# Ledger of designs, part 40: designed miniproteins, single chains

Each design is a single chain, and the fold is of that chain. pLDDT is the mean over its residues in the fold that is shown.

## One batch from the design tools (miniprotein)

Design m1460
Fold by ESMFold2-Fast:
Structure m1460 (fold): chain A 62 residues (1-62)
Amino acid sequence: SEIAEEIEKLAAELIEKGASFEEIRKAMVEKARELGADEEIVKEIENAKTGTELYEAILKLK
């Protein structure tokens, strides 16, 4: 939940700055690892090809 909130906040900030999908995804992967997210979920974020897949991966964070 806290990890998901921090990642969603980071995504919103990057979107506001005009970051690409690849930049957003990379930053989310780095933040998820920094916050101690499960490596299985981190890999789902890393392998996300669409915004929907990225969002679904984030929803699995606790």
Scores: mean pLDDT 80

Design m1461
Fold by ESMFold2-Fast:
Structure m1461 (fold): chain A 65 residues (1-65)
Amino acid sequence: SPLAEVSRELVAMAEALEIGGTSVRVEGGRVTIYVEEVTPEVRERFARARERLAALGMELELVEL
């Protein structure tokens, strides 16, 4: 499904950025990505995923661990 594809992409992007401590939670129309650090590069990398999730009626939230 599109949501499952986006979730896999978000995990792969976080791993590729070497930010560590990554997990994904989906609850109540929101996808929360737990990251070690929210940098400008991390925000930019997730911008497309935010747009794709918005098209599915979902919100993306980045949270530092």
Scores: mean pLDDT 69

Design m1462
Fold by ESMFold2-Fast:
Structure m1462 (fold): chain A 78 residues (1-78)
Amino acid sequence: GSMREKQIELLRKARPVIDEAAEVIRLAKKHGLEDYVKEIEKALQELSDAIRAGDVDKANEAIEQLKKLIEEVRKLLE
């Protein structure tokens, strides 16, 4: 396995949560939840960095953090 193979696998796993995070950022901005926007953007950056590095553990941690933030925003908006 190569670094490229790890990057592709991580990107495939992360893609759904990245897409959902982008939509949740739009909703959070519409509702004035700027602190959540910043936290989600930070987690997306951490995920991007982990995928680029081929760091499976850090990528998985960032994915779980994003899922938690997405759920928290959804609960606030009902």
Scores: mean pLDDT 87

Design m1463
Fold by ESMFold2-Fast:
Structure m1463 (fold): chain A 57 residues (1-57)
Amino acid sequence: SLEEELRRKKREEQIANFEKGLKDLGYSDEKIEEYRLLLEAVRRRMTPEELQKRLAS
């Protein structure tokens, strides 16, 4: 639905703004990417072992 599409776009914008905020606070691009991968793992309900395997690839 249109409401679901707007909700997804708003979430993507919020994530982008949050990542920019982390950069402004002095976090490295590598550290921000680690946090992004952690957020994605939680969203996908991945196990710690599955995340470790993905990071090793």
Scores: mean pLDDT 76

Design m1464
Fold by ESMFold2-Fast:
Structure m1464 (fold): chain A 60 residues (1-60)
Amino acid sequence: NALFNLGKAYAAQGQLDEARKAFQRAQEEYESSEAAYALSILKSGYSNEKKLALLSQLPS
């Protein structure tokens, strides 16, 4: 999913707001379960460092 991979690329650069938008579109337009999980990480109370680590573990 191109939108999911775009979200991961933004997250890797620390652009969490842009990553969230890309993951939200992947979930809404393509019902991506991976994007839904990524959004749950971004909505969590984790530190930004932990969010980036968890997002980097997601499959491409």
Scores: mean pLDDT 78

Design m1465
Fold by ESMFold2-Fast:
Structure m1465 (fold): chain A 85 residues (1-85)
Amino acid sequence: SLEDVRKKIYEIVIELLKKYPDDPLAREIANLAMEAISSKDPEKQKELIEKIRELVEKARSMGRNDIAELGNKIIDELEKLLELQ
C-alpha cells in the first residue's frame, strides 16, 4: 500500500514532466513531489504539500487548469501517503 502510493505519485510526476517538459510550474511541482516521496518525515511532507498547493493555485490563476489538475492528483496521493504512515 505505501509502496503502491509512492509508485502512483512517481507515475503522475513522470506524466506531468512528459506533457509539460518546458513549464517551470510543472517542473517545480514535480521536484517538490519527488522530495516529499524521498522524505520519511511527516512534518516535512506536510510542508511540501502546502508548497505544491500554492503552485497549483498559481497555475489555476494563470488558466493552466491542466497543470493544476495533475498537481491536485499528486496532493491527493501524498495525503494518502501521510495517512498510511
Scores: mean pLDDT 86

Design m1466
Fold by ESMFold2-Fast:
Structure m1466 (fold): chain A 64 residues (1-64)
Amino acid sequence: SPEVKAIKAAEKILKDEEKAKKVVELYKEGKYEEVAKLIEEETGIKLNEEEAKFAAKKVEIILN
């Protein structure tokens, strides 16, 4: 499911605290295409805009 894919991406991003912080920063700025690109570059997982928002929100919750 799209949610499982986004959760897996969030888990992989959280292994690098600096990358996780950058994902949250871009998400708060509304830069969802850049969020998706950073996640793909770091994890190899391609997310659409909705999946990228979901993943970034999960990262934000875990970091805070």
Scores: mean pLDDT 86

Design m1467
Fold by ESMFold2-Fast:
Structure m1467 (fold): chain A 66 residues (1-66)
Amino acid sequence: MEEKKKKAEELAKEIAEEYKDKLTPEQQKELEEYLTRVGTSLLGSHSFEAVEAALRKVAEEWVKSQ
């Protein structure tokens, strides 16, 4: 569980960093936390590549909702 959370956190930070110039630091942190929660759940039953693709779509939708 902790290993999956760490992988999700690393992926979430990488994806959120792509939006750093479009979001406030607070919004970027909220996005990282949201993606970490989603990624941790998905890594229980999906491949890393599938989770990365899913998180990128989730991030795009989240940013559009701001």
Scores: mean pLDDT 79

Design m1468
Fold by ESMFold2-Fast:
Structure m1468 (fold): chain A 86 residues (1-86)
Amino acid sequence: MKELKLEAANYASQGYKAALEGDGEKAAEYAKKAAELLRKSGDKRLEEVAELLEKAAEAAEKGDLEKALEYLEEAGKKLQELLDKE
């Protein structure tokens, strides 16, 4: 479980970096990969984080990088809190 969260966190971080660099396509790709991993966990708390990452991907695909960064930051914060509790 912890390894899955770390892998998802790594993808979310790469998505955040891509969004900061103005690469909405890569930001969306990484956010979707992170969300997919978290949804496969079956944990409702991780599903909430996955939902934020899916919103980030949608915003990035629409070119709204400011919204994408907001969702990625919120998702990253929640995921870090869940990692620290294990």
Scores: mean pLDDT 82

Design m1469
Fold by ESMFold2-Fast:
Structure m1469 (fold): chain A 66 residues (1-66)
Amino acid sequence: MAVIDTSDKTFADVSKDYTVVYPASGLPPSSTRVNRVVVVDDVAAAQAMADVLGTQGVNDTVVVTR
């Protein structure tokens, strides 16, 4: 797992470089600013992390896979 801090990216910007894992609770707007990208190589662990962050209303952190 790697954590990359970013202040200038939106959800749309992150999706250009990584496969974004979306929480089951719903999608934040594509214009939502992303402050942190968490890279998780295990798809199941990535989905679990995204779901937890979504249920907690965390929209500034996005989970991605390589």
Scores: mean pLDDT 68

Design m1470
Fold by ESMFold2-Fast:
Structure m1470 (fold): chain A 85 residues (1-85)
Amino acid sequence: ARERVRELLERARELLEEAEEAEGERKLELLEEAGLAVLEALRLLGMDDAIAELRERLAEAYEAGDLERMEEVIREALERAERAL
């Protein structure tokens, strides 16, 4: 069970690393994929509060057009999920 969570978090980390070098639509695409991977990992870990927080903060950053904020929010959620392993 924990191997699937690890795979999702490793995927999210790779996507975040690629997003650091990307701009515009490509950066948004990578951040959306990373966010989905982290959300799935949090779901498998049963971290309902973390899922709610990540969804809310991502929605706020997306509405603001703030890709750096989206990246920060996803990274924080990824680190939280890693600590729960």
Scores: mean pLDDT 87

Design m1471
Fold by ESMFold2-Fast:
Structure m1471 (fold): chain A 89 residues (1-89)
Amino acid sequence: SAVEEKLEQLLGDPHQAELAAVRAEPDPAKRIARLRARIAELDAISRTIRELAEKLNSMTPALEKLLEILRRLREELRRELAEVEAEAA
């Protein structure tokens, strides 16, 4: 749907910008800190969405799609974090 495509863009574009900024950072410690902070932020957002859906007794397809996107973005950040940590070791 157009809503799902817009959610992919709204979440994906800032995510790609943050990855580019992380990759441009020459200090591995700062790259690791940025990745950890962003992962924690996305985890907090996902928890808030699940709590809201439970409180309202409503899990809509749009909320399910939002949670799916957030999970994929978090897993990409975790992979990037693992690569940066391996390169820094």
Scores: mean pLDDT 85

Design m1472
Fold by ESMFold2-Fast:
Structure m1472 (fold): chain A 98 residues (1-98)
Amino acid sequence: SMEEAKDKLKAFLRWLERQLAAARADPSRTEEIARELADALQNLSRELAATDPETAKFLAELSRELREAIARGEASVELLEEVVQRIREYAKSRGIEA
């Protein structure tokens, strides 16, 4: 349902905040965390595809952008902060809170 989709996105945002905190605490883990984040974005996109295709598309596009940045050696704490902020702003625009 749409309510379950929103709850999944809320749980995902809480997980993202923890991953960002981990990258800030140990920047040497940034590339590892970026890869986990890209995988998690793609997985959540697949889960939401039938229920909330707009959110699924947004998450899939972010996953692709993040994977491309990782491939270019551009994974940074600042990039992870930008990705988390874009998801927070998207969630807020949809009336979703973390």
Scores: mean pLDDT 87

Design m1473
Fold by ESMFold2-Fast:
Order: C-alpha cells, then structure tokens, then sequence
Structure m1473 (fold): chain A 56 residues (1-56)
C-alpha cells in the first residue's frame, strides 16, 4: 500500500542524500513531503524532484 511505498521512498531519499552530501534540513523537508503525500503519483513526483535537484 501507500505506507510501504513511502518507506521505500524515504530509504531512496536517504541513500541519495548520503551520496550527494545533502544537508539534514533538506532531507527532513523531503521526508516531510513524503509523509504528506496522498497518492503514489505525488510520492513519485517528490522523489523525482529531489533526484533532479541533486543528480544530473
């Protein structure tokens, strides 16, 4: 369900943050957005936006 997808998204965000030295404040902000996501589509958008911001 959505709860499991949120856990997976949080792990992905944390891994990316470690690789790219993203600040704890920025990570917490993204984790908050993940917690507030109401649909898998919103969740996917949050993760992609974060990846785009820290990756090519």
Amino acid sequence: GLALLKEIAKHEVREIAEEYNVSEEEVEKVIRQIDEAKTPEELSKIVKEFEKKVKE
Scores: mean pLDDT 82

Design m1474
Fold by ESMFold2-Fast:
Structure m1474 (fold): chain A 89 residues (1-89)
Amino acid sequence: MIKKGSKNEDVGWFMKKIAEKAGYDASTIPVTAELTPGLAEFREMLGLKVTNVFDDDLENVMKEFQKLNNLKVDGVLDEEAKKAMENYK
């Protein structure tokens, strides 16, 4: 589970899933808690703050995903939201 201010492997996982679903090459986005060059470049490309934290920008992306998938709109990547991300086509 991740929410605003979180800094762990799930933040990298979430970014990788967004990149893959958006049609970007996500091979440089590792599932880690660290700010890697690939994660930094992807955030910069999207106009987001370059950080490894689940910030306001990622919280807003999560809320939009939750709205589109009829989930509770709380900006939290819980187990239900993570499962929905895995099954999103």
Scores: mean pLDDT 69

Design m1475
Fold by ESMFold2-Fast:
Structure m1475 (fold): chain A 60 residues (1-60)
Amino acid sequence: SADDAVIELAAAGRLEEAVAVFKEHAAELSPLAIDVLIAALRAAGRDDDAAEVEALAASL
């Protein structure tokens, strides 16, 4: 559910929406979905957003 949403949004380049889903459902996300989001953010040059996602994931 939340995993699929994050992966699909990240693959579609809808990164703002993917980050929003991550923030709402962080505790339910798999490491795979989080890694996909981080990779997509970095590929898009959104390094600050990627660092924020990494920091939040490390606190779960």
Scores: mean pLDDT 84

Design m1476
Fold by ESMFold2-Fast:
Structure m1476 (fold): chain A 70 residues (1-70)
Amino acid sequence: VVEEALAEYPSLTEEERKIVREMADKIRELKAQGASKEEINKVVEEGLKKLKTPEARRALIEVASRIYEE
């Protein structure tokens, strides 16, 4: 799911891809612990602050949505 979403954003730098993967892992862990949508949104906001391009921010949002829907 994460790698599938990232494949649609080939212009992301390796650093941006690393941040998206790290945030994805954190979101997945929180979901497994029964975290609320509010708690997951806080992690997404944290990740968005680290990403400078609109494309990288879109990638994180898409990944977060896919993980939440799992």
Scores: mean pLDDT 79

Design m1477
Fold by ESMFold2-Fast:
Structure m1477 (fold): chain A 74 residues (1-74)
Amino acid sequence: ALKQHTALVRAEPDVQAAKDQAQAALDEHPAKKIVISDTETGTKTVAETAEEAIAEVGRLSAAGHSASLTLYSE
């Protein structure tokens, strides 16, 4: 069965700091599929690469929104 881990990335005035938090979570918990949830709106985005997930976290942080990452591993 697939294992999952959830990590919260708080919105930062420095968007790069939020991206760095997401990268650290992905490095600690390697994932094959990542679901990014906007904690303010509840909108979910699916990413299949770390780069896509980090880009979405950056977009949300730029809007002042925190992200919840659900990391699925095999």
Scores: mean pLDDT 80

Design m1478
Fold by ESMFold2-Fast:
Structure m1478 (fold): chain A 65 residues (1-65)
Amino acid sequence: MRKEILGEAEVALLRMEIEIARKYGTPEEVKKRGEELKKRVEESEDLSEEQKKELIKEIEEVEKR
C-alpha cells in the first residue's frame, strides 16, 4: 500500500535527520532544525498518530540543551 510505504520511508528519513541534528548541530542549528522537523511531522498525512508522537518526543529531546 502506497501510504504505508511512504510513511515508513518518511519516519526513517526524519529519524536520520534527528540523529544528525543531535550529533552534529550547534544548539542554534538544533533548535531551528527541531522546529522545522516538528512542523513537518505534524503536517504529514502519511504518518500515523503514534509515529508522530514518537518523532516529536525525539525532536524535543534533541532540542533540550
Scores: mean pLDDT 72

Design m1479
Fold by ESMFold2-Fast:
Structure m1479 (fold): chain A 68 residues (1-68)
Amino acid sequence: SELTQLELKIGVYEISIGGLELVIERIQKSDMPEEEKAKMIAKLKEDIERLREEKKKLEEKAKKLLEE
């Protein structure tokens, strides 16, 4: 069904977001200079935010299909 396809796509976005969050944790625990950590983490957070927005659009589509 269309709902099943949306749920699978949402799951892929969740895995991608989780992977980037893990990378941020690895950077935070590294011996890298703090300023470099901050810059790298900021860029990764921008990527996560974009993925979260894309995921939100899919969740809104799934919700509308359930309500309509």
Scores: mean pLDDT 87

Design m1480
Fold by ESMFold2-Fast:
Formats: structure tokens, sequence, C-alpha cells
Structure m1480 (fold): chain A 66 residues (1-66)
């Protein structure tokens, strides 16, 4: 039955929601800090895509600024 394919598609969609949420949260934190330049946003998005949380990605970028 097509129910298995629908369940798999739904689970895949739900699995991507945390990544989108973490990316949006990281961008929001950077905007609050005044670090909303394109290079900083791109670096944070890359780190989140690599499996880091929003907090970890923002902290890593802040550490690079010394």
Amino acid sequence: ADAAALAAAEARGLAHLPLIRETNEAIKKLEELGLDDLDTLAEVARLVAEGKSADEAVEAVLERKK
C-alpha cells in the first residue's frame, strides 16, 4: 500500500524541520548581535548543515572573531 511511501515522505519532511529551525535560530542570534553580514550568515548556515546546533554554530563564529 502507498501508506509506507507517504509515511517515509512525512518522516523525511519532519527530519528537515530541525535543520531549518536551527538555521533560523542562528540567524536570529547573529542579527541580535549585529553580525548579519553575508559571510557570517553563510558560515553559520554551513556549520548548521554540518550538524552543529544554532548555539554551537554562533559560538564557533564568535570564537573566530577573537
Scores: mean pLDDT 70

Design m1481
Fold by ESMFold2-Fast:
Structure m1481 (fold): chain A 60 residues (1-60)
Amino acid sequence: SEKLERQKELVKLLEEMGKAIQAKDAEKAKEYAEKFKELETNEALIKSVEEEVEKLEKET
């Protein structure tokens, strides 16, 4: 189903963003976070992703 395919893509984006965060790659983390925000509608999850990227930017 389209919902299942979207959920798979969201999981993949979170995995890639997590890898970028572990690598301290703020640019890649932002790219994956933006793609995640385009597909996700849950505002709390979107905000959580934005906060993780902001934290990385402050540490980099």
Scores: mean pLDDT 80

Design m1482
Fold by ESMFold2-Fast:
Structure m1482 (fold): chain A 113 residues (1-113)
Amino acid sequence: MEKVYELIEKEVKDPVVAAALKRVAELLKERGFSEEQILRLTELLIEMAKIAEREGLSPEEVAELLALATRAALSGDPEDLAALRAFVRRHLSEEAAEEVLRLVEEMVEIARE
């Protein structure tokens, strides 16, 4: 887990977003994901956070996006995916929403390994 926390501390400067990513990493560890899977998932979530920040989302909105994306990717539940889609349509441009949803699809592939 040290490599995951080092990546978050290097790439993420906002303490709210960093705390959200660390909480997700701990959740993934508790669910039995390998450190390699957690690192790859964290890289995608950091990319997602950077997209949301460019679109003008607050740190709290970025944290909510990361939580929704993680739930959708891990559960495969249509309701979790619908909640994520509603959030991205409300807060992001159409192009940024498509980029975020692509990252979630990549997260699903990693979670299924």
Scores: mean pLDDT 89

Design m1483
Fold by ESMFold2-Fast:
Structure m1483 (fold): chain A 84 residues (1-84)
Amino acid sequence: MKEEVEKLKKEVEELIKELEELIPKLKDPELKEAAEKAVELAKGHLKEAEKLIEEGKLEEAKEILEKLKKDLKGVIEYFKSKLK
């Protein structure tokens, strides 16, 4: 479980980085602000998951990380669609 949760955490961190790298490619100021806000919210959820890992609540941390991974993939796809 802990190894699986740490792997999910790394995947989420990589997705956050991908979203951050996408921001300077957006030309619309409203889209940039929305993407920056999405990064901030994602980092907040990541910190919550890290706290649950520290508390030994690995199942709860896994649920948060899995949801965050899914949500981030959708958000990244959305912003990438705005580059075309």
Scores: mean pLDDT 84

Design m1484
Fold by ESMFold2-Fast:
Structure m1484 (fold): chain A 63 residues (1-63)
Amino acid sequence: SREELEKQLEEYQRLGVRAYLAGDNEGALRYIRKALELKVELGEISEEEMERILAQVEARLNA
């Protein structure tokens, strides 16, 4: 359901922030990717926008 997807999004966003603050860039990228996938499923962003954001995040974390 939409509520279940929203709860999953909130959880993956929390996990991504915690991983980033812990210096776990690989973990942060994985959780951010999952959160963006859920945003596409919720209709908040397009698949193309997800790919653009993910590429920017990956470049920033690997800089």
Scores: mean pLDDT 85

Design m1485
Fold by ESMFold2-Fast:
Structure m1485 (fold): chain A 93 residues (1-93)
Amino acid sequence: RPLVKVKVLEKRGNIYKGEVIEASPGTGAKVGDKAVLVTRDEPKVGSGATLFVPLEDGKVLVAHGRVVSYDEEKGIITLEVDRVEEAEGELPE
């Protein structure tokens, strides 16, 4: 199953800003990409989450999935990606 790992650098409510540190093939995300992860609830195993990655063409990669692990000490959230789309729009703040 495709996974993306995000290193959290900033937290604002259910919005987690950081960078991609690991990405499975087929997710469209790359290591070093800026990432914004939005969770529906507190980030725990099973929580629904959406990952936003700004692309070089000015579009945003939107990956929908669930949190499969959250390492609070390291600040790493691992998302299992269910579907991916590209959209025009702004990143969540």
Scores: mean pLDDT 76

Design m1486
Fold by ESMFold2-Fast:
Formats: structure tokens, C-alpha cells, sequence
Structure m1486 (fold): chain A 85 residues (1-85)
């Protein structure tokens, strides 16, 4: 539903924004919604003249957020999984 899409996108953006704030970085956040119920926030930022990317993924199943992942340069940095209620 639209509401689930908005919830997942808001959560992905929130995680991405909090990461930038904690790291003291300024960057661009782009949100992608996938048909699988997955929302991806691509964070693009510049460090020492190089453009770097962080990927935040939020997965929704049965109306609930079930997984959150943070990856940089193809490596998984953090993962959180939630049980369905």
C-alpha cells in the first residue's frame, strides 16, 4: 500500500540522514522503491575529493519492517532484523 511505501521510505531516509549527521558529512539522499517491498536510500557524499556511496535498505513484509541494512562499497556494515507481530 501507499502507506507502507511511505513508512519504509521515511525510515530509510531517517537512517541515511542520521548516518550523515553522526559522521559530520553532507550528502545527497536518493530513495528507490522496489516491487519486492524493499526501499533503498542511496547516500552520495564527497570525502577528500572522492565521491563515496552508502546504501541503506529497508525491507517490508506483511505490513511491517522486517530488515534494515547499511552497506558501503559492497560491504555490509550493519543489519537489523525484526520478527513479525
Amino acid sequence: TEKLKEMAAKRAEEIARELLEKLGLEGEITIFYQPSGRVTALVSYEENGEVKHIVVTVEVRDGQIVKEQISEAGELLEEREYELE
Scores: mean pLDDT 75

Design m1487
Fold by ESMFold2-Fast:
Structure m1487 (fold): chain A 55 residues (1-55)
Amino acid sequence: SHAERAREAAERAREAAERGDALTAQKYGVLSAAHGDEEAAREAAEWARRAAELA
């Protein structure tokens, strides 16, 4: 489902951000938003933003 895919993408964005991989975090942030789960997309965007700030 879209919600499942959005949550998977958000989790991968978090994992990438935690290891400092801003590019991967941004890619998964965009993917989560594309699936339309607003909570997962918001979480993924926050993780992508934090990873980019640390890069």
Scores: mean pLDDT 74

Design m1488
Fold by ESMFold2-Fast:
Structure m1488 (fold): chain A 58 residues (1-58)
Amino acid sequence: GPGGETGRGAGIRGLDEGGRTEENARKAADGALQAGLSSGDPEGGRRGAEEVLEHARA
């Protein structure tokens, strides 16, 4: 609903209220970071982690 403009941000609200989405996204993001490190591309891993977290909010 409306109210995302109060200062928190609409995307964060979904994660905060769900809890599960945040935990699942964090686990997936951690995996992406680890995969990046293992493949020798930590930047790619970080990007993947951010994409997962953003996708989980969407």
Scores: mean pLDDT 64

Design m1489
Fold by ESMFold2-Fast:
Structure m1489 (fold): chain A 69 residues (1-69)
Amino acid sequence: DVEELIEELKKKAEKGDADAQVKLGLIYLMERNYDKAIEWFEKAEKLGDPRAKTLLNFAKSNKENAKAA
């Protein structure tokens, strides 16, 4: 189940797994929950995940575009 996968990712992300934080952020981004996506990408960036900065900038850009539309 997708819900079980999300709960497992959330548990790992809360324990400081940067890969899980990126994956959880991507799920929130797809759901257009930009605030939660930004939060998880910021946590992943602080842990040094090389994908996080680009994804964080993308999520912030999408939030501003959604607000302007």
Scores: mean pLDDT 81

Design m1490
Fold by ESMFold2-Fast:
Structure m1490 (fold): chain A 62 residues (1-62)
Amino acid sequence: ARRRLRELVLRLIALELEIIGLEWELEHLDLSEEEKEKLKKEIEELEKEIEELEEEIARLEE
């Protein structure tokens, strides 16, 4: 249980860092509308994955 919780927390941190990187690209890179839409969709998918991981972590900490 403890080892799996650690792996989930580390994965959560990694996904959060990935979102930060993608948000930085959206703000600072001169992107086309199609490229911006693609990045926004990718961020949305990562946010959903984070939500699922947070629920799993919360359940394991009970």
Scores: mean pLDDT 80

Design m1491
Fold by ESMFold2-Fast:
Structure m1491 (fold): chain A 58 residues (1-58)
Amino acid sequence: MEELRKRAERLEALAQEAVARGDYKTASTLFKQAADLYEKAGDVERAERLRKRAEELS
């Protein structure tokens, strides 16, 4: 579970960097991947928020 959370945090950070450089397709994919890992780690609320953000960017 801790490893899943750390991986999710890393993917979320990479997604934010992609947004900053205008790469919205990459950002959308990374937010979706982070959301899946947060859900597996038990953080459903964060997963839902990131999925919504990914949809807004795609």
Scores: mean pLDDT 84

Design m1493
Fold by ESMFold2-Fast:
Structure m1493 (fold): chain A 63 residues (1-63)
Amino acid sequence: GATAESVLVGLKGDKLDLDERNEASVYVGGIVRLVRAERGPGTRLVLEGDSVEEFRKRLKELE
């Protein structure tokens, strides 16, 4: 699968508990959001948005 690594932004009040893949699912107001850690030096992709659908669209763009 595609290794999607990005900077976490726009997530205020969320709890981040990164797994072994440096990914986390967070809950804010009953909404689920997927976040992931940045990968090393290189091109950095930033995830922004307030809804699951917005994050899914961003994840698709990172593939």
Scores: mean pLDDT 42

Design m1494
Fold by ESMFold2-Fast:
Structure m1494 (fold): chain A 81 residues (1-81)
Amino acid sequence: SSRDERIAEAVAGLDVAIEELRRRGVPEEVIELVEKAKEAVLAGDFETARELMQEAEAMLSPEERKAIDEAVLRRMHERLS
């Protein structure tokens, strides 16, 4: 279903974001917010997931946010190629 596809894509993107955050040594508190966002996505609660991601992004520098966005987009593009 379209909903299941959306959940799968969002979860894959969040998994990449968590991996990149850990690789960069960002605070565990930020990683926990992204993991909670993943749990919300799995429950189909995209509004809560968005709020949690906004909180996580507010704790990151602009450079860290850009690098994570680029890593997620790159990984998603590679999976579709």
Scores: mean pLDDT 79

Design m1495
Fold by ESMFold2-Fast:
Structure m1495 (fold): chain A 100 residues (1-100)
Amino acid sequence: MKVTIKVTVPAIADGELVTVTFEVLSADKEVEITLKVTTPQGRAEKTFIAKEGSSVTVTTPNPVKAGSTIRVDIYINGKLVGTATFSTAADQSATFTADI
């Protein structure tokens, strides 16, 4: 079974909290998703049950410095399926397809 997730990270500035948006673009059934967002200044994690069309946000606990790297790890049913690193000041997105 295939699940497709879109991750969107907005442009980051000095002193901002990072909010990462996750959208389930395609899924044949409900799945458990765990999202981990890591910056040099802190980490945030969220686990939820998702279906096609679900959207969730994860916000980091501490303000970042401009030019900080943002790492996103995506787990589906406890399995790591995707990792992305974002390191630019522009709005960015990545799409992950997992076979589960």
Scores: mean pLDDT 79

Design m1496
Fold by ESMFold2-Fast:
Structure m1496 (fold): chain A 65 residues (1-65)
Amino acid sequence: MSLEEKIGELAGIPRYVASQMVDAVAERTGVSREEAAEALIEIAKENPDLSPLEILDKAIERLKK
């Protein structure tokens, strides 16, 4: 299963939207798409009640240097 598919399943969003979230995190933090996807997966697992936008914001905050 791809990382984008796993994010989609955890956050309840289509794979296409999950891919856009990965791209947004990577662009805003300067990390690789793989690192961005892993952060999104971990945050979604830790916070199942969060909306996709809240998951995105927490991933960006976690990956900021």
Scores: mean pLDDT 80

Design m1497
Fold by ESMFold2-Fast:
Structure m1497 (fold): chain A 73 residues (1-73)
Amino acid sequence: MSEKELEAEVAKGMALISIGVSVTILEKAGKEEEAKKLREKYIPKVEEAAEAGDTEKVLELGKEALKEADEIL
């Protein structure tokens, strides 16, 4: 695995954790439909960006998901 590929995989893990935490918070707040939509919107995009080795895009998507969850709360 190249250093770039490793960085993308680490970023993917961090982004997925951030999305997972956001989803859990929304579900606990009674916003289950919004939690489902957030997961369905961001997880495929994060996976696609990580497969492309686009670490910056992966991190951007994780941050965007956190911001969207905050706006819903």
Scores: mean pLDDT 81

